# Designed miniproteins, single chains: the designs that were tried, part 61

Each design is a single chain, and the fold is of that chain. pLDDT is the mean over its residues in the fold that is shown.

## One batch from the design tools (miniprotein)

Design m2120
Fold by ESMFold2-Fast:
Structure m2120 (fold): chain A 68 residues (1-68)
Amino acid sequence: SLLELGRRDLLVLRPDGRVVHLRLTVGADGSLTYSGKERPDLTAEEAESAEALARWHEQGVIVQREEV
């Protein structure tokens, strides 16, 4: 299972350099929903810096690169 308990946070790094923050949430009925928020304050390069990756890992945020 990709989701063990509660909530997952995911940063999607797009090939155009944009970043989207996705949240997977579990509803009271057990349904799963994704909500997306654009991160215009971040570029893919900034989000993938060594320092940024260390911070995301510490916060439990999964970083995924989207390919063309």
Scores: mean pLDDT 70

Design m2121
Fold by ESMFold2-Fast:
Structure m2121 (fold): chain A 87 residues (1-87)
Amino acid sequence: MAEKKLEEGKKYYEEGKYEKAKEKYEEALEILKKELGEDHPELSGVYDNLSIVYKKMGEEEKAKEYFEKSVELSVKALEEAVKKVLA
């Protein structure tokens, strides 16, 4: 279900329909939070997509919030992977 929403969001974004892309990415985010938990690494990509969409819409503060969330989850995932490889 979330995957279909992500594909729809990407399609709308590519068409320049940022409000619709936002709606689909927000729907995907809610599904993934429910299925995987609020801090799961898989959410990083959706937060990044929302950050980009909000930036295109001129909502800089929202874009910053989602960008920071995306970076936080990506850094945690990378740190875990690096620790495992370097051990």
Scores: mean pLDDT 81

Design m2122
Fold by ESMFold2-Fast:
Order: C-alpha cells, then structure tokens, then sequence
Structure m2122 (fold): chain A 77 residues (1-77)
C-alpha cells in the first residue's frame, strides 16, 4: 500500500524511466538500466490496469534496485 494516488504513481514511474534513460546517456551500465526500465514499464502497465498498489510498488522497488546497482557498479571503477 502506498500513500500516493494512482496518477502520482504513474507520473513517478514515467519520470524514473526518463532518469534511467538519461543515466544510459551518461555512460552508466546499460545492462542494469535496461532491467530498471523493463520493471518500471511493468509497474506502469499494472498501475494503468488498476492492479493492487502493493504489486505495483514491488516492481518499482525492483527497478530502483537496478538503478542502485548501475550507480554502485560505476562507483566501483
């Protein structure tokens, strides 16, 4: 369960997809960022279908984890 409205969740997912695509342009690891984008798109699909917010949040959390992995990988060089 989230405190955000469905419209706010959709907007958040769209903004995070743009952020992940921007990180790819900055030279961050494409492999992790492609996975992040995939999971954000899945969350967006589920939110638009009116699926439970907990399920949508689970995909958002997975996508954010891949963003974190991309950043961590870049920092370890």
Amino acid sequence: ITELSDEEIIKLAEELIKYAEWLKEQGYPQHYLDKAIEYFKKALELAKEGKPREEVKNYIDKAINYIVMAIAFKLME
Scores: mean pLDDT 79

Design m2123
Fold by ESMFold2-Fast:
Structure m2123 (fold): chain A 60 residues (1-60)
Amino acid sequence: SKIEVLEKNIEELRQAIRDAERAIADPSLSETQRLFWRHVLGTARGLLEEYEKKLEELKK
């Protein structure tokens, strides 16, 4: 169902956020890699907010 797909996407985004935060916390990371992970983190957080809002609308 659309709800199940959305819940799966939300869980994958939460995992991506955890992975990006872990990567950014690594002091050995190159500047280029750090910029990449910051971009991933920002994008994933934005998508998570949108998908959570959409899920709330569908569960009403």
Scores: mean pLDDT 86

Design m2124
Fold by ESMFold2-Fast:
Structure m2124 (fold): chain A 59 residues (1-59)
Amino acid sequence: MLEKIKKIIEELKKKGYEVKLVPDPSATRPVGRVEFKIENGKKVATFYLSPETYEELKK
């Protein structure tokens, strides 16, 4: 699962997204939610992750 999440993040970065990772203690799944936003013409993807998944992806 972690390798799959890492590949998705890499593909988003290749497509011009800024990727933000946020630990969410209320998340019951590795990826609780993903928000896509455009700020000042910049594409931003925010991943709300379980604390355990956040620590693994932080490496």
Scores: mean pLDDT 78

Design m2125
Fold by ESMFold2-Fast:
Structure m2125 (fold): chain A 99 residues (1-99)
Amino acid sequence: MERFEIIEKAIAEAAKEEDPEKAIEIVMKGLLEAGFLEPEEAEELKEILLEMLNTPDPEKQKELEKKILPRFARILIEKAKERGELTEEDLAHIEEVIK
């Protein structure tokens, strides 16, 4: 529960940030602080999100998202489930997204 609060705060701070690259860094820091990502995983995800941000083609952005989102979603689900921080509704929603 408290770890999701850290992520929610990070998302709120990112929403106030005018620079998209800084917004990505805020979210990644939140995920690291919550223990959802290891530093190596956060760096990989950050690089991918920056690549998507700098890609003008929406179709290429969707291809990158489809390839990478399932990997990180799986890691986040596993860590949150182990800590008992996901509700039954959250788990059902995430399972729909990753199928």
Scores: mean pLDDT 67

Design m2126
Fold by ESMFold2-Fast:
Structure m2126 (fold): chain A 109 residues (1-109)
Amino acid sequence: MEETLRRMVLGLYEEIVRRNGREPETDSEALLELLKELLRGAIRDDEKADKIISELTSWVNSQSTPPSIDEILQKVIDILKKEGLEDLIPLVEEVVRVFEELEAERRAA
């Protein structure tokens, strides 16, 4: 499962770079785009997924400085709890953990 999850996160990041024609400027931007793709795939109700993604994006854009990875994770967890999607929290936490590990490995190279 770990290797499969790492491959999924890398594939999503590559797809984001391809769609946008550029690499994300910050780890926070990269994580936000990854979470948008994850939530679109995991939430069966497209209207609910769009609502959650819009709320998360608006919150990030309202910050005077880019929020940390931990702040983004906490905000997603709060939104998922509010919307009754607590079952997705373990998946979101695992994706964020793998993302942090991959970014740490990238910086150490």
Scores: mean pLDDT 77

Design m2127
Fold by ESMFold2-Fast:
Structure m2127 (fold): chain A 115 residues (1-115)
Amino acid sequence: MPAGLQESIDYLRAQGLSEDKILFGLALALITVVMEVSAEDFLKNVEELVKTVEQLEEVANTVAEYVKENEEKYRSYLDKLTVEHIEPIAEFLKKFEDFELDEELRKFLKEFFGL
């Protein structure tokens, strides 16, 4: 497992986030790395779309499906993920109550991130 990925997982766990929030947070951070955009700028767009936990759950499942569809490309960027990409996303996710990913998408993300 890349050191930055392990540190990111440990950071998200230390923040008290649920497993599904950890998986979604890692997927969001990875998208920002692949797109070469700041997490803060990306989150501004997400915040415009997400006002409720139900909307957050819908976005989380959509993001998971997107990573799954682009698995080979996104896997090549796992070693570039760092805690700095994760910190703004963790603060965003703390604003919402816990949600659940679709079971198949949760299983995919767990295998993808080596959890």
Scores: mean pLDDT 84

Design m2128
Fold by ESMFold2-Fast:
Structure m2128 (fold): chain A 83 residues (1-83)
Amino acid sequence: AMIHKKLVLEEKGAEAEILESTPEYTLVRLTIKDENGSKTAEEVEETAKEIGEILGAEKVTVIDTEVDEEKGEIIVTLALTNK
């Protein structure tokens, strides 16, 4: 059994961590690099959706978006469902 899964998506400048996995949904934390503060909400959402598709999700829902200005990172919480 896989207890923890961390996926580094270097091509997307992002890192995905599985927070919770159930038969109904998978909760994922994305860390997206934004070192110059230039990423738009649209670019962040697009990156999150692409990562969800890579993880095999039929539906990607953005639950929360948090900006970590000290690290130059955007943290996105996703719910992935297969329906």
Scores: mean pLDDT 70

Design m2129
Fold by ESMFold2-Fast:
Structure m2129 (fold): chain A 90 residues (1-90)
Amino acid sequence: MLKETAEKLRELSKRLKESKSLDEANKAIQDTLSTLTPEQQKLALRALQQASVPLRDRAQAASDAGDEKAEIQVAAEIADEASKILEKEA
């Protein structure tokens, strides 16, 4: 369960790096979360929340600048770090 959820977050990070717009990135996030069971969704959301804390200022700066590419890149980094958190717990 932890390993499977971590693998899905790692694939989400790769998909986000390939996203050309915020709409495409948001669709990738929604599609990924919809494939998770309710239990896996709780694990993913917790790990994403923990991973987002050190990247909060970078995410806010990108949003304030209207830099979609930077926003997507920060989201991809959050997903990758969340995957690593779950891998370490497995």
Scores: mean pLDDT 82

Design m2130
Fold by ESMFold2-Fast:
Structure m2130 (fold): chain A 95 residues (1-95)
Amino acid sequence: SEEEKKKFIRDLLLESWKLADKDKDGKVTREELIEALEKVLKEKGLKANPEEITEKIFELADKDGDGVISREEFAELLNGPHSEELYEFLEKELS
């Protein structure tokens, strides 16, 4: 279902964020997110490109262009005005 797909994507993103935020400072770089996504995608048997997913996430979430996503920016990405665009992108990438 649509709801199950969105839940799967949301859970994947939350798992990836938790893995990427290794130092627990609530800030994640592109490199940390790529490494986390590579591991999560591999564990779930998915062939999506972690670099392309990371680039889309930073495009939508990194509003100040500092190359870092804060926990607040990540929460806004999942629940804010750009959440629909991100979920539609990921549904295509993960299909």
Scores: mean pLDDT 80

Design m2131
Fold by ESMFold2-Fast:
Structure m2131 (fold): chain A 72 residues (1-72)
Amino acid sequence: MHMEQQKKLEEALKQAEELIRKGQEEGRADVGLAQAGSVLTEASPSQDVLDELMRRVAEFARELGVRVEPEP
């Protein structure tokens, strides 16, 4: 089992959460969400992992009060 890969995913998730928080604090929540998505995409080995991480950061953003508009 690749422990380094798990650590990379955990670090990417933390970075994504920090980007979302910083974006909200600076009034650029949309930029923070976009940057978080890019970080998770680069770190994720598969679409399933990316989807799970994106779900977690979306929940984190909601807890911070970031307005996430659903894509049509």
Scores: mean pLDDT 73

Design m2132
Fold by ESMFold2-Fast:
Parts: C-alpha cells; structure tokens; sequence
Structure m2132 (fold): chain A 71 residues (1-71)
C-alpha cells in the first residue's frame, strides 16, 4: 500500500514536471490536484507516511515547476 502510493506519487510528480517544462499549466494543475487529494486522504486516514510522500512531491513540484514555468 505505502509502496504503491509512493510509486503513484513519483509518477504524478514526473508528469507534472514534464508538463511544466512544456508550459502545459492545465496538466500541472491536474497532477498537483491529484497529489493534494492523495495527501489529504492519507492524512485523514492517519497514514502520515503516504501523506508525507505526497507533500514532499508537492514541495518539489512547487520549487522546480515554478522555476520551469517562469523561465
């Protein structure tokens, strides 16, 4: 379960970063929304490890994705 969520989070992050590099803001927003949904659901269910994976991916996407969009 945790390992499956980690892989899903990594795939969503990867897709979002590629979309950001291409200027596809709609796809970036959709991937970020899915990451937030995973985080919020995991946090609500007390799965703090899965929530942490999603939160780390969101922070990385914010840092790297914003830079890619603004260049």
Amino acid sequence: MEEEIKKEVEELKKKALEAARKGDLKTVAEMARQLREIRDKAEEEGDYKSAEYAEEALKELDREGVRLILE
Scores: mean pLDDT 76

Design m2133
Fold by ESMFold2-Fast:
Structure m2133 (fold): chain A 91 residues (1-91)
Amino acid sequence: RPSREELEREIELAMRQIEVAVQRIALRTYGEGGATPSVREQAERSGLSQSTVAATNERLAKKGLLTEVAPGRYAIDVAGLAAAEKAVEEA
């Protein structure tokens, strides 16, 4: 069994990679200042499950990277996306 610390690091990295992918798809689809696509559209375009996308959006909102503007819809923070990309690259 890998150590708890090693597992936590791998989970953190995987989560950050998913966060970047979801935000990048939203930015590409709706542009700057647009709301994110629906959870269904994000799942379809990213290849992730709807539950994974919904949970990822909630975590991004808690981190301040997304602002919920309507139920299941978020304003894209371009600066937050850049910070998330850098965190994935440095991890």
Scores: mean pLDDT 64

Design m2134
Fold by ESMFold2-Fast:
Structure m2134 (fold): chain A 74 residues (1-74)
Amino acid sequence: MVIEKVTVRKAGSDGNEVKIIEKIEGDKKTITLQVVKANVPVDKNSYTKFIFENGVLVKVEVHLESENDALLLP
């Protein structure tokens, strides 16, 4: 069965925070780290994905999106 756990942790001084998404599927485990900036949304879709199989890290993907036409800021 697929289990998903989400945790949010402060990752800096300027209201920066990291959202941790852990997904487990059998012997495969995927951990996604998502950086969210509360004060100024820059690279809002930046995240890193770690893929484990049998407890061994087999893949790391880094997604960094710097959007000039970003969403509507608060």
Scores: mean pLDDT 64

Design m2135
Fold by ESMFold2-Fast:
Structure m2135 (fold): chain A 86 residues (1-86)
Amino acid sequence: AREALEKGKKAFEAGDYESAIEHAGEAILTSKDPEIRKEAARLLALAAEATTDPKTIAKAVGVLLAMIGDGDEEAVKAWMEALKEA
């Protein structure tokens, strides 16, 4: 989970938004750590805003829906806060 988050951050820094979303999504779906989930949610939001690929955006939205289904209000809040900065 933490390793997936770090891979996602590196992909984002390289401009690889599809890989950033895949790795950040893995971190959220495989982790119960609130800190990892919040950081990964923020990364997902920023990568989704940076990409113009509808399929990549749809993947990010799928992870957002999974966070909502989990009742993870803190991760959803981190997503919303990142979008306000984008």
Scores: mean pLDDT 79

Design m2136
Fold by ESMFold2-Fast:
Structure m2136 (fold): chain A 80 residues (1-80)
Amino acid sequence: SEKLEKIRKILQETLEKAGASNPELVRTLERIYRLAQRALESKDVNPELAKKLIERIKALLDSNPFITDEQKEEILKLLE
């Protein structure tokens, strides 16, 4: 999925900008990626599940101090 690849790149940029490897940040970004993959896969077969997954992603993005508002908006737009 082109959308999932774009999300992966944004999350990688977030990790690089944060500096040295932070295991907790890596775990959080990996969780966001997995939820995004499930949301995109569910969009056509279970839209209600996709919506719930997107809401969980939004909460994780909002609680993450390393992700900019522009990056959050871009990820959420890709999940539409």
Scores: mean pLDDT 83

Design m2137
Fold by ESMFold2-Fast:
Parts: C-alpha cells; structure tokens; sequence
Structure m2137 (fold): chain A 67 residues (1-67)
C-alpha cells in the first residue's frame, strides 16, 4: 500500500513496524513516500532517508531531487 506523510520523515511507529517485518522471512515492506516539504526541510529529509538506506541492505530510496 501507499503511505503519505506531511512535512516530516517516517514516524517512529512506521520505522519499528518496518524493522519487525524485515525480520520475517519472505515479508517485504514497500513504502511510497509522497511529502510536500518546505525548501528548508528538504536537506534534513534527504539526510534522514540516506541514513535509512545506508543501514538497510535491501532498501531502495529515491528522492526528487536525487540523493
């Protein structure tokens, strides 16, 4: 399914849920993130998502503009 967030990063509950699902064999979690972000929050969001990608061996994260 698709999950939309307003002006922020992933909620902690979503991160925890994703980690729990990743521990289950054969379970894949797909999150489509559509965020209308003020210009001043773009860089913090990029850093957060880049951090998530770097700690997850099977995660693909795409941002516009690209990371």
Amino acid sequence: GTVTFNGGGLPEEVKKFAQELAEERGVTLTINLEVDVPEELVDPLKEMLSGIASTTDHAEITLEPPL
Scores: mean pLDDT 55

Design m2138
Fold by ESMFold2-Fast:
Structure m2138 (fold): chain A 90 residues (1-90)
Amino acid sequence: MEILKEVEALVADTTARMRALAAAGAPAAQITALGQQTLQQLDNLEIEYGTSNIPQTSPDALTRQEVIDFFQNAKQQVQNATAAALAALE
């Protein structure tokens, strides 16, 4: 499912970018801003998924709870990556 694959790619890319920023000694504000921007993008993707006309009886359909859990897990990964990057700054 393209939106869910996009979410996984976004989380992976953001985590890599945060690691690169911390390694380069970027300002904490820049790392925090990237985290906030990514969380907003995840909110937008969650809304986009929620408006998709996927029948509930389709094998490609996630339950409402599975969708909530998936996006909450993605947001938690971004928050954890942000915290780790900030902790890596000297």
Scores: mean pLDDT 79

Design m2139
Fold by ESMFold2-Fast:
Structure m2139 (fold): chain A 84 residues (1-84)
Amino acid sequence: SEAAEKAKQTAELKKIMEELAELYEQGADEREIIERRVEAISKVTKQKVTIKQLSENVYEVTFEIYDPETKEYIEKKLTLVLEP
């Protein structure tokens, strides 16, 4: 169902974000963390992801998600804040 698909995608993204947070705590380079997040989002959405640096530790990630309610792709933006 539509609701089940949305719930699955949300749960998958949450798990990926948790794994990336653990990588950060283990001392992974900022570049590697960003690359992993971009790869993970691209893998989940099956779409091209773009990244833009907004400030020293703040990045904007843009990607598209299919919305089953409207039957169209909607652009989403995620702000990544890497704590020093």
Scores: mean pLDDT 64

Design m2140
Fold by ESMFold2-Fast:
Structure m2140 (fold): chain A 74 residues (1-74)
Amino acid sequence: SAREEELVAEAREYIKRAKEYFEKGDFQKAMKALQEAIRKLAQLSRTHPDRSPLMSEVQELGLELAKASREKHE
């Protein structure tokens, strides 16, 4: 549907922003962008072909963020 295409596009944009914030060391903004991507993906049908691949990408980036945040000691 047009709405699901919009949700996929929005999720991809948030994942892109999360990666950009991560590269800049802004882990808080990166995490917020990932949370927005998750909310968009959660609105997709469980059977949507883009849901699982994009959720996997979000999970991988989230783990990288968690590791980077633990190495930041302050």
Scores: mean pLDDT 83

Design m2141
Fold by ESMFold2-Fast:
Structure m2141 (fold): chain A 84 residues (1-84)
Amino acid sequence: SAAEKLAQELIAWLEEKAAELREVDPALAQFLEEVVRGLREFLAQKRLEQMAEALRTAGEVLAPVDPETAAALRAAADRIEEAL
């Protein structure tokens, strides 16, 4: 589905972001890796609505630390919900 494709694209982008951050900000890299793990579990179970809510929550947590990644997570949540 379109929602599953958007979820896969987001997971790939977050994995790349976490890899880049691993030596620069290991705490943020670990947080993004945990987000990716949760997203993969939701995607495997086809729980895309729960994935969108988890993305909104992660975005709120990240907003004061990494506003760019936070905005991307919120935008991805909106696009996944629109594609459902």
Scores: mean pLDDT 85

Design m2142
Fold by ESMFold2-Fast:
Structure m2142 (fold): chain A 76 residues (1-76)
Amino acid sequence: MLEELAEKYLAKGEELEKQKNYREAASHYIKAAMLYKALGKYDKAAEMFERAGQAYKKLGNEKLAELYYRMAEELK
């Protein structure tokens, strides 16, 4: 089910973040966000976009961090 898939992407993103693999973590958080958005779970989608933004900020990619923070804010 799509919700289980979103939860798997979130769990993998968290694992990658612990490994300081911020690029792959961001990718997984974005995939989770898109699935939560498709499910109408806008609060969880916003949370995932915020986590992707934080990961890009850790990578020094300020433009992508700002993009995903804005996407999160638009879902509130």
Scores: mean pLDDT 88

Design m2143
Fold by ESMFold2-Fast:
Structure m2143 (fold): chain A 65 residues (1-65)
Amino acid sequence: MELEEKAKELAEEIKKALPNVVSVEVKGGKIYVTYKKSTVADELLLVGFQVEAELLGVKLEITKV
């Protein structure tokens, strides 16, 4: 249950850091990020969030459209 709360908090951080994100959804302690536009800075932030998610035990799925 705490895992889902951690996922929601991380999802809000991702939304704030990446204004070009199409959607960020949390389902069952897993975060789904759909991203339409990328810059070098945005991709570095996504790598950072992927590492943070792994440390928290949260699964992060990134989809580029």
Scores: mean pLDDT 76

Design m2144
Fold by ESMFold2-Fast:
Structure m2144 (fold): chain A 61 residues (1-61)
Amino acid sequence: IRVPADGASEVIRLIKEAGGTILEIKAVGDYVEIRARVPDSAIEKLKEVAEKAGGEYRLEE
């Protein structure tokens, strides 16, 4: 998941609230790249939040 820095806190909070595990957080310019393992039930909401923030969402199954 890659989002603008102002959207990163919301994404991180959402991952934690969903019972997910944050694997890595990396700042890349004005963006933050977040690697996390999340329940399938959280995927849709994370995708929506990332897209609304103008970020990119990549799912690996």
Scores: mean pLDDT 69

Design m2145
Fold by ESMFold2-Fast:
Structure m2145 (fold): chain A 92 residues (1-92)
Amino acid sequence: EEKKKELLEKAREHLEQMRAAVDAGDFTAAREHGVEALRYLKEANPLLQQQFDAGEQAVRRLFDKAEALKTEEGRKYARLAVDIVEAGLDQL
């Protein structure tokens, strides 16, 4: 539907901003964009609400771990969070 397309576009916009923030090492901004992307995906696909809610929890935990580590190991957790958001968008 038209509204679903608009929500998916917003999710893609936030996913791209999330990737840019991860590349810059700004895990706080990356977490905010990842959470926003998942919220748009949840609105676009309410049948997957529980999966997106679980994804939001996972994204928050992964970025908390990434911030604590501040190393290449930390960046691995940030990239896993990006993968979760990307997988959610791919379920359209």
Scores: mean pLDDT 83

Design m2146
Fold by ESMFold2-Fast:
Structure m2146 (fold): chain A 86 residues (1-86)
Amino acid sequence: DLLAKEREGVNEDPEKNVTVRARFRYESEENWELEIEIEKDGKRARLRLVGREGELEVELEADEESEFVRQLRREVEALREELAAR
């Protein structure tokens, strides 16, 4: 039962009540865009990552500033630091 949720194509977990949608646009190694929309408990958060000429731009929009959204913001800052350190 639970093992079936670990397989390919699992988009939601009833216990977590989370739906994730991702859109990726690739023009070149230096120019790309990734948009991730996450819905949890009827609240939506949209994360947009844009790579331009080796620079990373990040935008985060949310219906409500929840602990989930705050955690997502921290992950984004961690990603920025990782990319800046290379």
Scores: mean pLDDT 64

Design m2147
Fold by ESMFold2-Fast:
Structure m2147 (fold): chain A 74 residues (1-74)
Amino acid sequence: SREAALLAGLARHEYRVGLEAYEAGDYESAIKSFEGAIALLERANALQPSPELEAERRRIEELLKEVREKLEES
């Protein structure tokens, strides 16, 4: 659906914002952006299930885990 495509596009934008924050050492902003991306991908997948959207979500969840671990080490 057009809505699912829009949500996936917004998720990819949030993912890029999160990567920029992560590279800058802003772990709190990175976490917020990655959580937002995951939520948008879950909404997109709920409207139109896609193995590609599930793979993108899992990849971002793994990166979110890494960022949370770095925040705990700080």
Scores: mean pLDDT 88

Design m2148
Fold by ESMFold2-Fast:
Structure m2148 (fold): chain A 71 residues (1-71)
Amino acid sequence: GAEALTAAGRKIQELIEENGGKITADELIAILKEAGVSDEAIEAVREYIEQIGKSVLDLDEADKLLVYANI
């Protein structure tokens, strides 16, 4: 649900800041799964990552991805 996505977004931002402004796609997906985000939303996130062609995301890219998954 939206609550799980919001909690995941906060953890993603924290990890990006701790890692010098970057997060891997695999780390991002793992956080969403641990936060209880639905399989449908996780698939939308994976599809978005595939479309942008990046395995490492910065804070701005991660924020856009979370907005996409919530649509």
Scores: mean pLDDT 73

Design m2149
Fold by ESMFold2-Fast:
Structure m2149 (fold): chain A 74 residues (1-74)
Amino acid sequence: GLALSPEAEAKARELVERIRALLAERRASTDEAERTRLLGEIQRLYQEFIDYLQATEGLSVAQAHALFARLMAE
């Protein structure tokens, strides 16, 4: 299974929680411009998640994507 250091796991979970909050805001928004802005923020955080795990844990992009999907499902 994918095992992270405690620091990397905490940071990964932090980024996923931030992405969940932005996804909830985007679903609740009635403003198309706000929805577009929130999507941009989500994309930046998702890239930060991938880049962080590649840099700190040596995960491939595919492994980082799989971990993201697992954490989002929790």
Scores: mean pLDDT 85

Design m2150
Fold by ESMFold2-Fast:
Structure m2150 (fold): chain A 89 residues (1-89)
Amino acid sequence: MLTDEEVEEFIAKLKELAEKNKDKGYRPSEESIKNALETIRKKLEEAVKRGDITPEQAEAILKAVQELLKNGITDESREVLIELLEKLS
């Protein structure tokens, strides 16, 4: 289950990866990016509905993911996104 501490750690890690990989990320297909964002958004909405995270935390996570995807995706960032999705399930 996603705790407050885990939420803060994921947000910090996503922001760090976005900054670190600003000029180094590869660009996946637009369809792949859209599907990833849609999946994450739905999982975040479900987590808010269950009371696992706050709406503010969900918004912060989504914003961090969008920034990461904007700067490009690496294997490390993909792994973090998969871990996040597992924690939101």
Scores: mean pLDDT 75

Design m2151
Fold by ESMFold2-Fast:
Structure m2151 (fold): chain A 94 residues (1-94)
Amino acid sequence: LPSKEQAEQIAKEAEERIRKIEGVVDATVRAEGDTLFVEALIDASADLRKVSRDILKAVIDSAESQGATADIVSAELTPLDADRYLLRAVVRLT
């Protein structure tokens, strides 16, 4: 399992990468033990399938960059308002 510092570094890297994805309005990634909690706001006019996949890939790539593996436990895309969708994902690090 990754250290607390490693998990926090993965969360920061993932958050930075997600925020650079076209169609992402805002994103927060927090680490709790070996688990990452991802929340991303996506523009409703964006390619939601592509953006969602790119977000999850950013988390996986961030974990790999720190020598960890990421397993996606859950991912849910929900309409928030007329202009935005909310992606919530739970990711386990090993």
Scores: mean pLDDT 87

Design m2152
Fold by ESMFold2-Fast:
Structure m2152 (fold): chain A 82 residues (1-82)
Amino acid sequence: SVEALLARLDAAMAEAAAALGTADAGLYELHRAAVQLAAGEEIVREPESPARSVTDVDSEGRTVTLSARVSEGRAELVLTVE
């Protein structure tokens, strides 16, 4: 569900901040690491890596996707429901 994915993201953000150190990581890197952890993956620090996403299915069978990306120099977390 969206709520379950967001709860995982909150926990993953705290874990990513602890693992990367807030002094050494930009907002996009923290978002990207949190999405990796929410997907059950290890943190991979790739400077040229494209947007990272995790997909889950809600209680109604809709696909929910959370993506970490950079758009126009801004770090974004985007939630899409299909």
Scores: mean pLDDT 70

Design m2153
Fold by ESMFold2-Fast:
Structure m2153 (fold): chain A 95 residues (1-95)
Amino acid sequence: SEKEKKEKEIDYEISVRLLRIVGLQVEADLAEKRGDKETAIKYYQELLKEIDDLINFLKEKRSELSPESQKRYDEIIKRLNALKKEVEARIEKLK
């Protein structure tokens, strides 16, 4: 159905954005471990932007989805909000 096609397209976009988030988190963690505070802060700031963009995307698309997909999206939003708080705390500690 058209609804299933839209859900697959949304799932693909989520997967791409989550991979980008993971990549930025890895780069930030590696820079922090090397003592490169400036590079770590830069990657953590980019990570925060990508997290906020994905949360906004998920909230916008939520009403177009089945109840099962909505539950999955709500769980992703919770995990992203938890990651956001951790990243904000790391930036403050590195300053």
Scores: mean pLDDT 87

Design m2154
Fold by ESMFold2-Fast:
Structure m2154 (fold): chain A 117 residues (1-117)
Amino acid sequence: ASAPLEELRARIPPLIETLRNDENPLLRARAARELGELAERYPELVGDLEPAVEPLIEALKDEEPIVRYAAAEAIGKLAKVDPELAAPAIEALKEVAENDEYEGVRKAAKEALENLK
């Protein structure tokens, strides 16, 4: 069952808090993934996800590859719905696509950039 839009909007600030501040990289990665899934499943919420853009860009520089991967995928999902909203991520995604040590993270960043064309 789909949750009411008001309940979905209420999830955004706690997910941003977890993404920025949780000591557990699995929880940070989950927060990034859930932010991306909100954009994908509920495109009508994309404007409510504007506060998540800078935290997701910061997460592209996370110490853990699983968090960087989840951030790149989430930005890609945001970009597919609203490329202008995700445009601030372009330079950070280019850096990750070229220089990340993990092939999967580089691929996710490249796929996100395709949605920004």
Scores: mean pLDDT 90

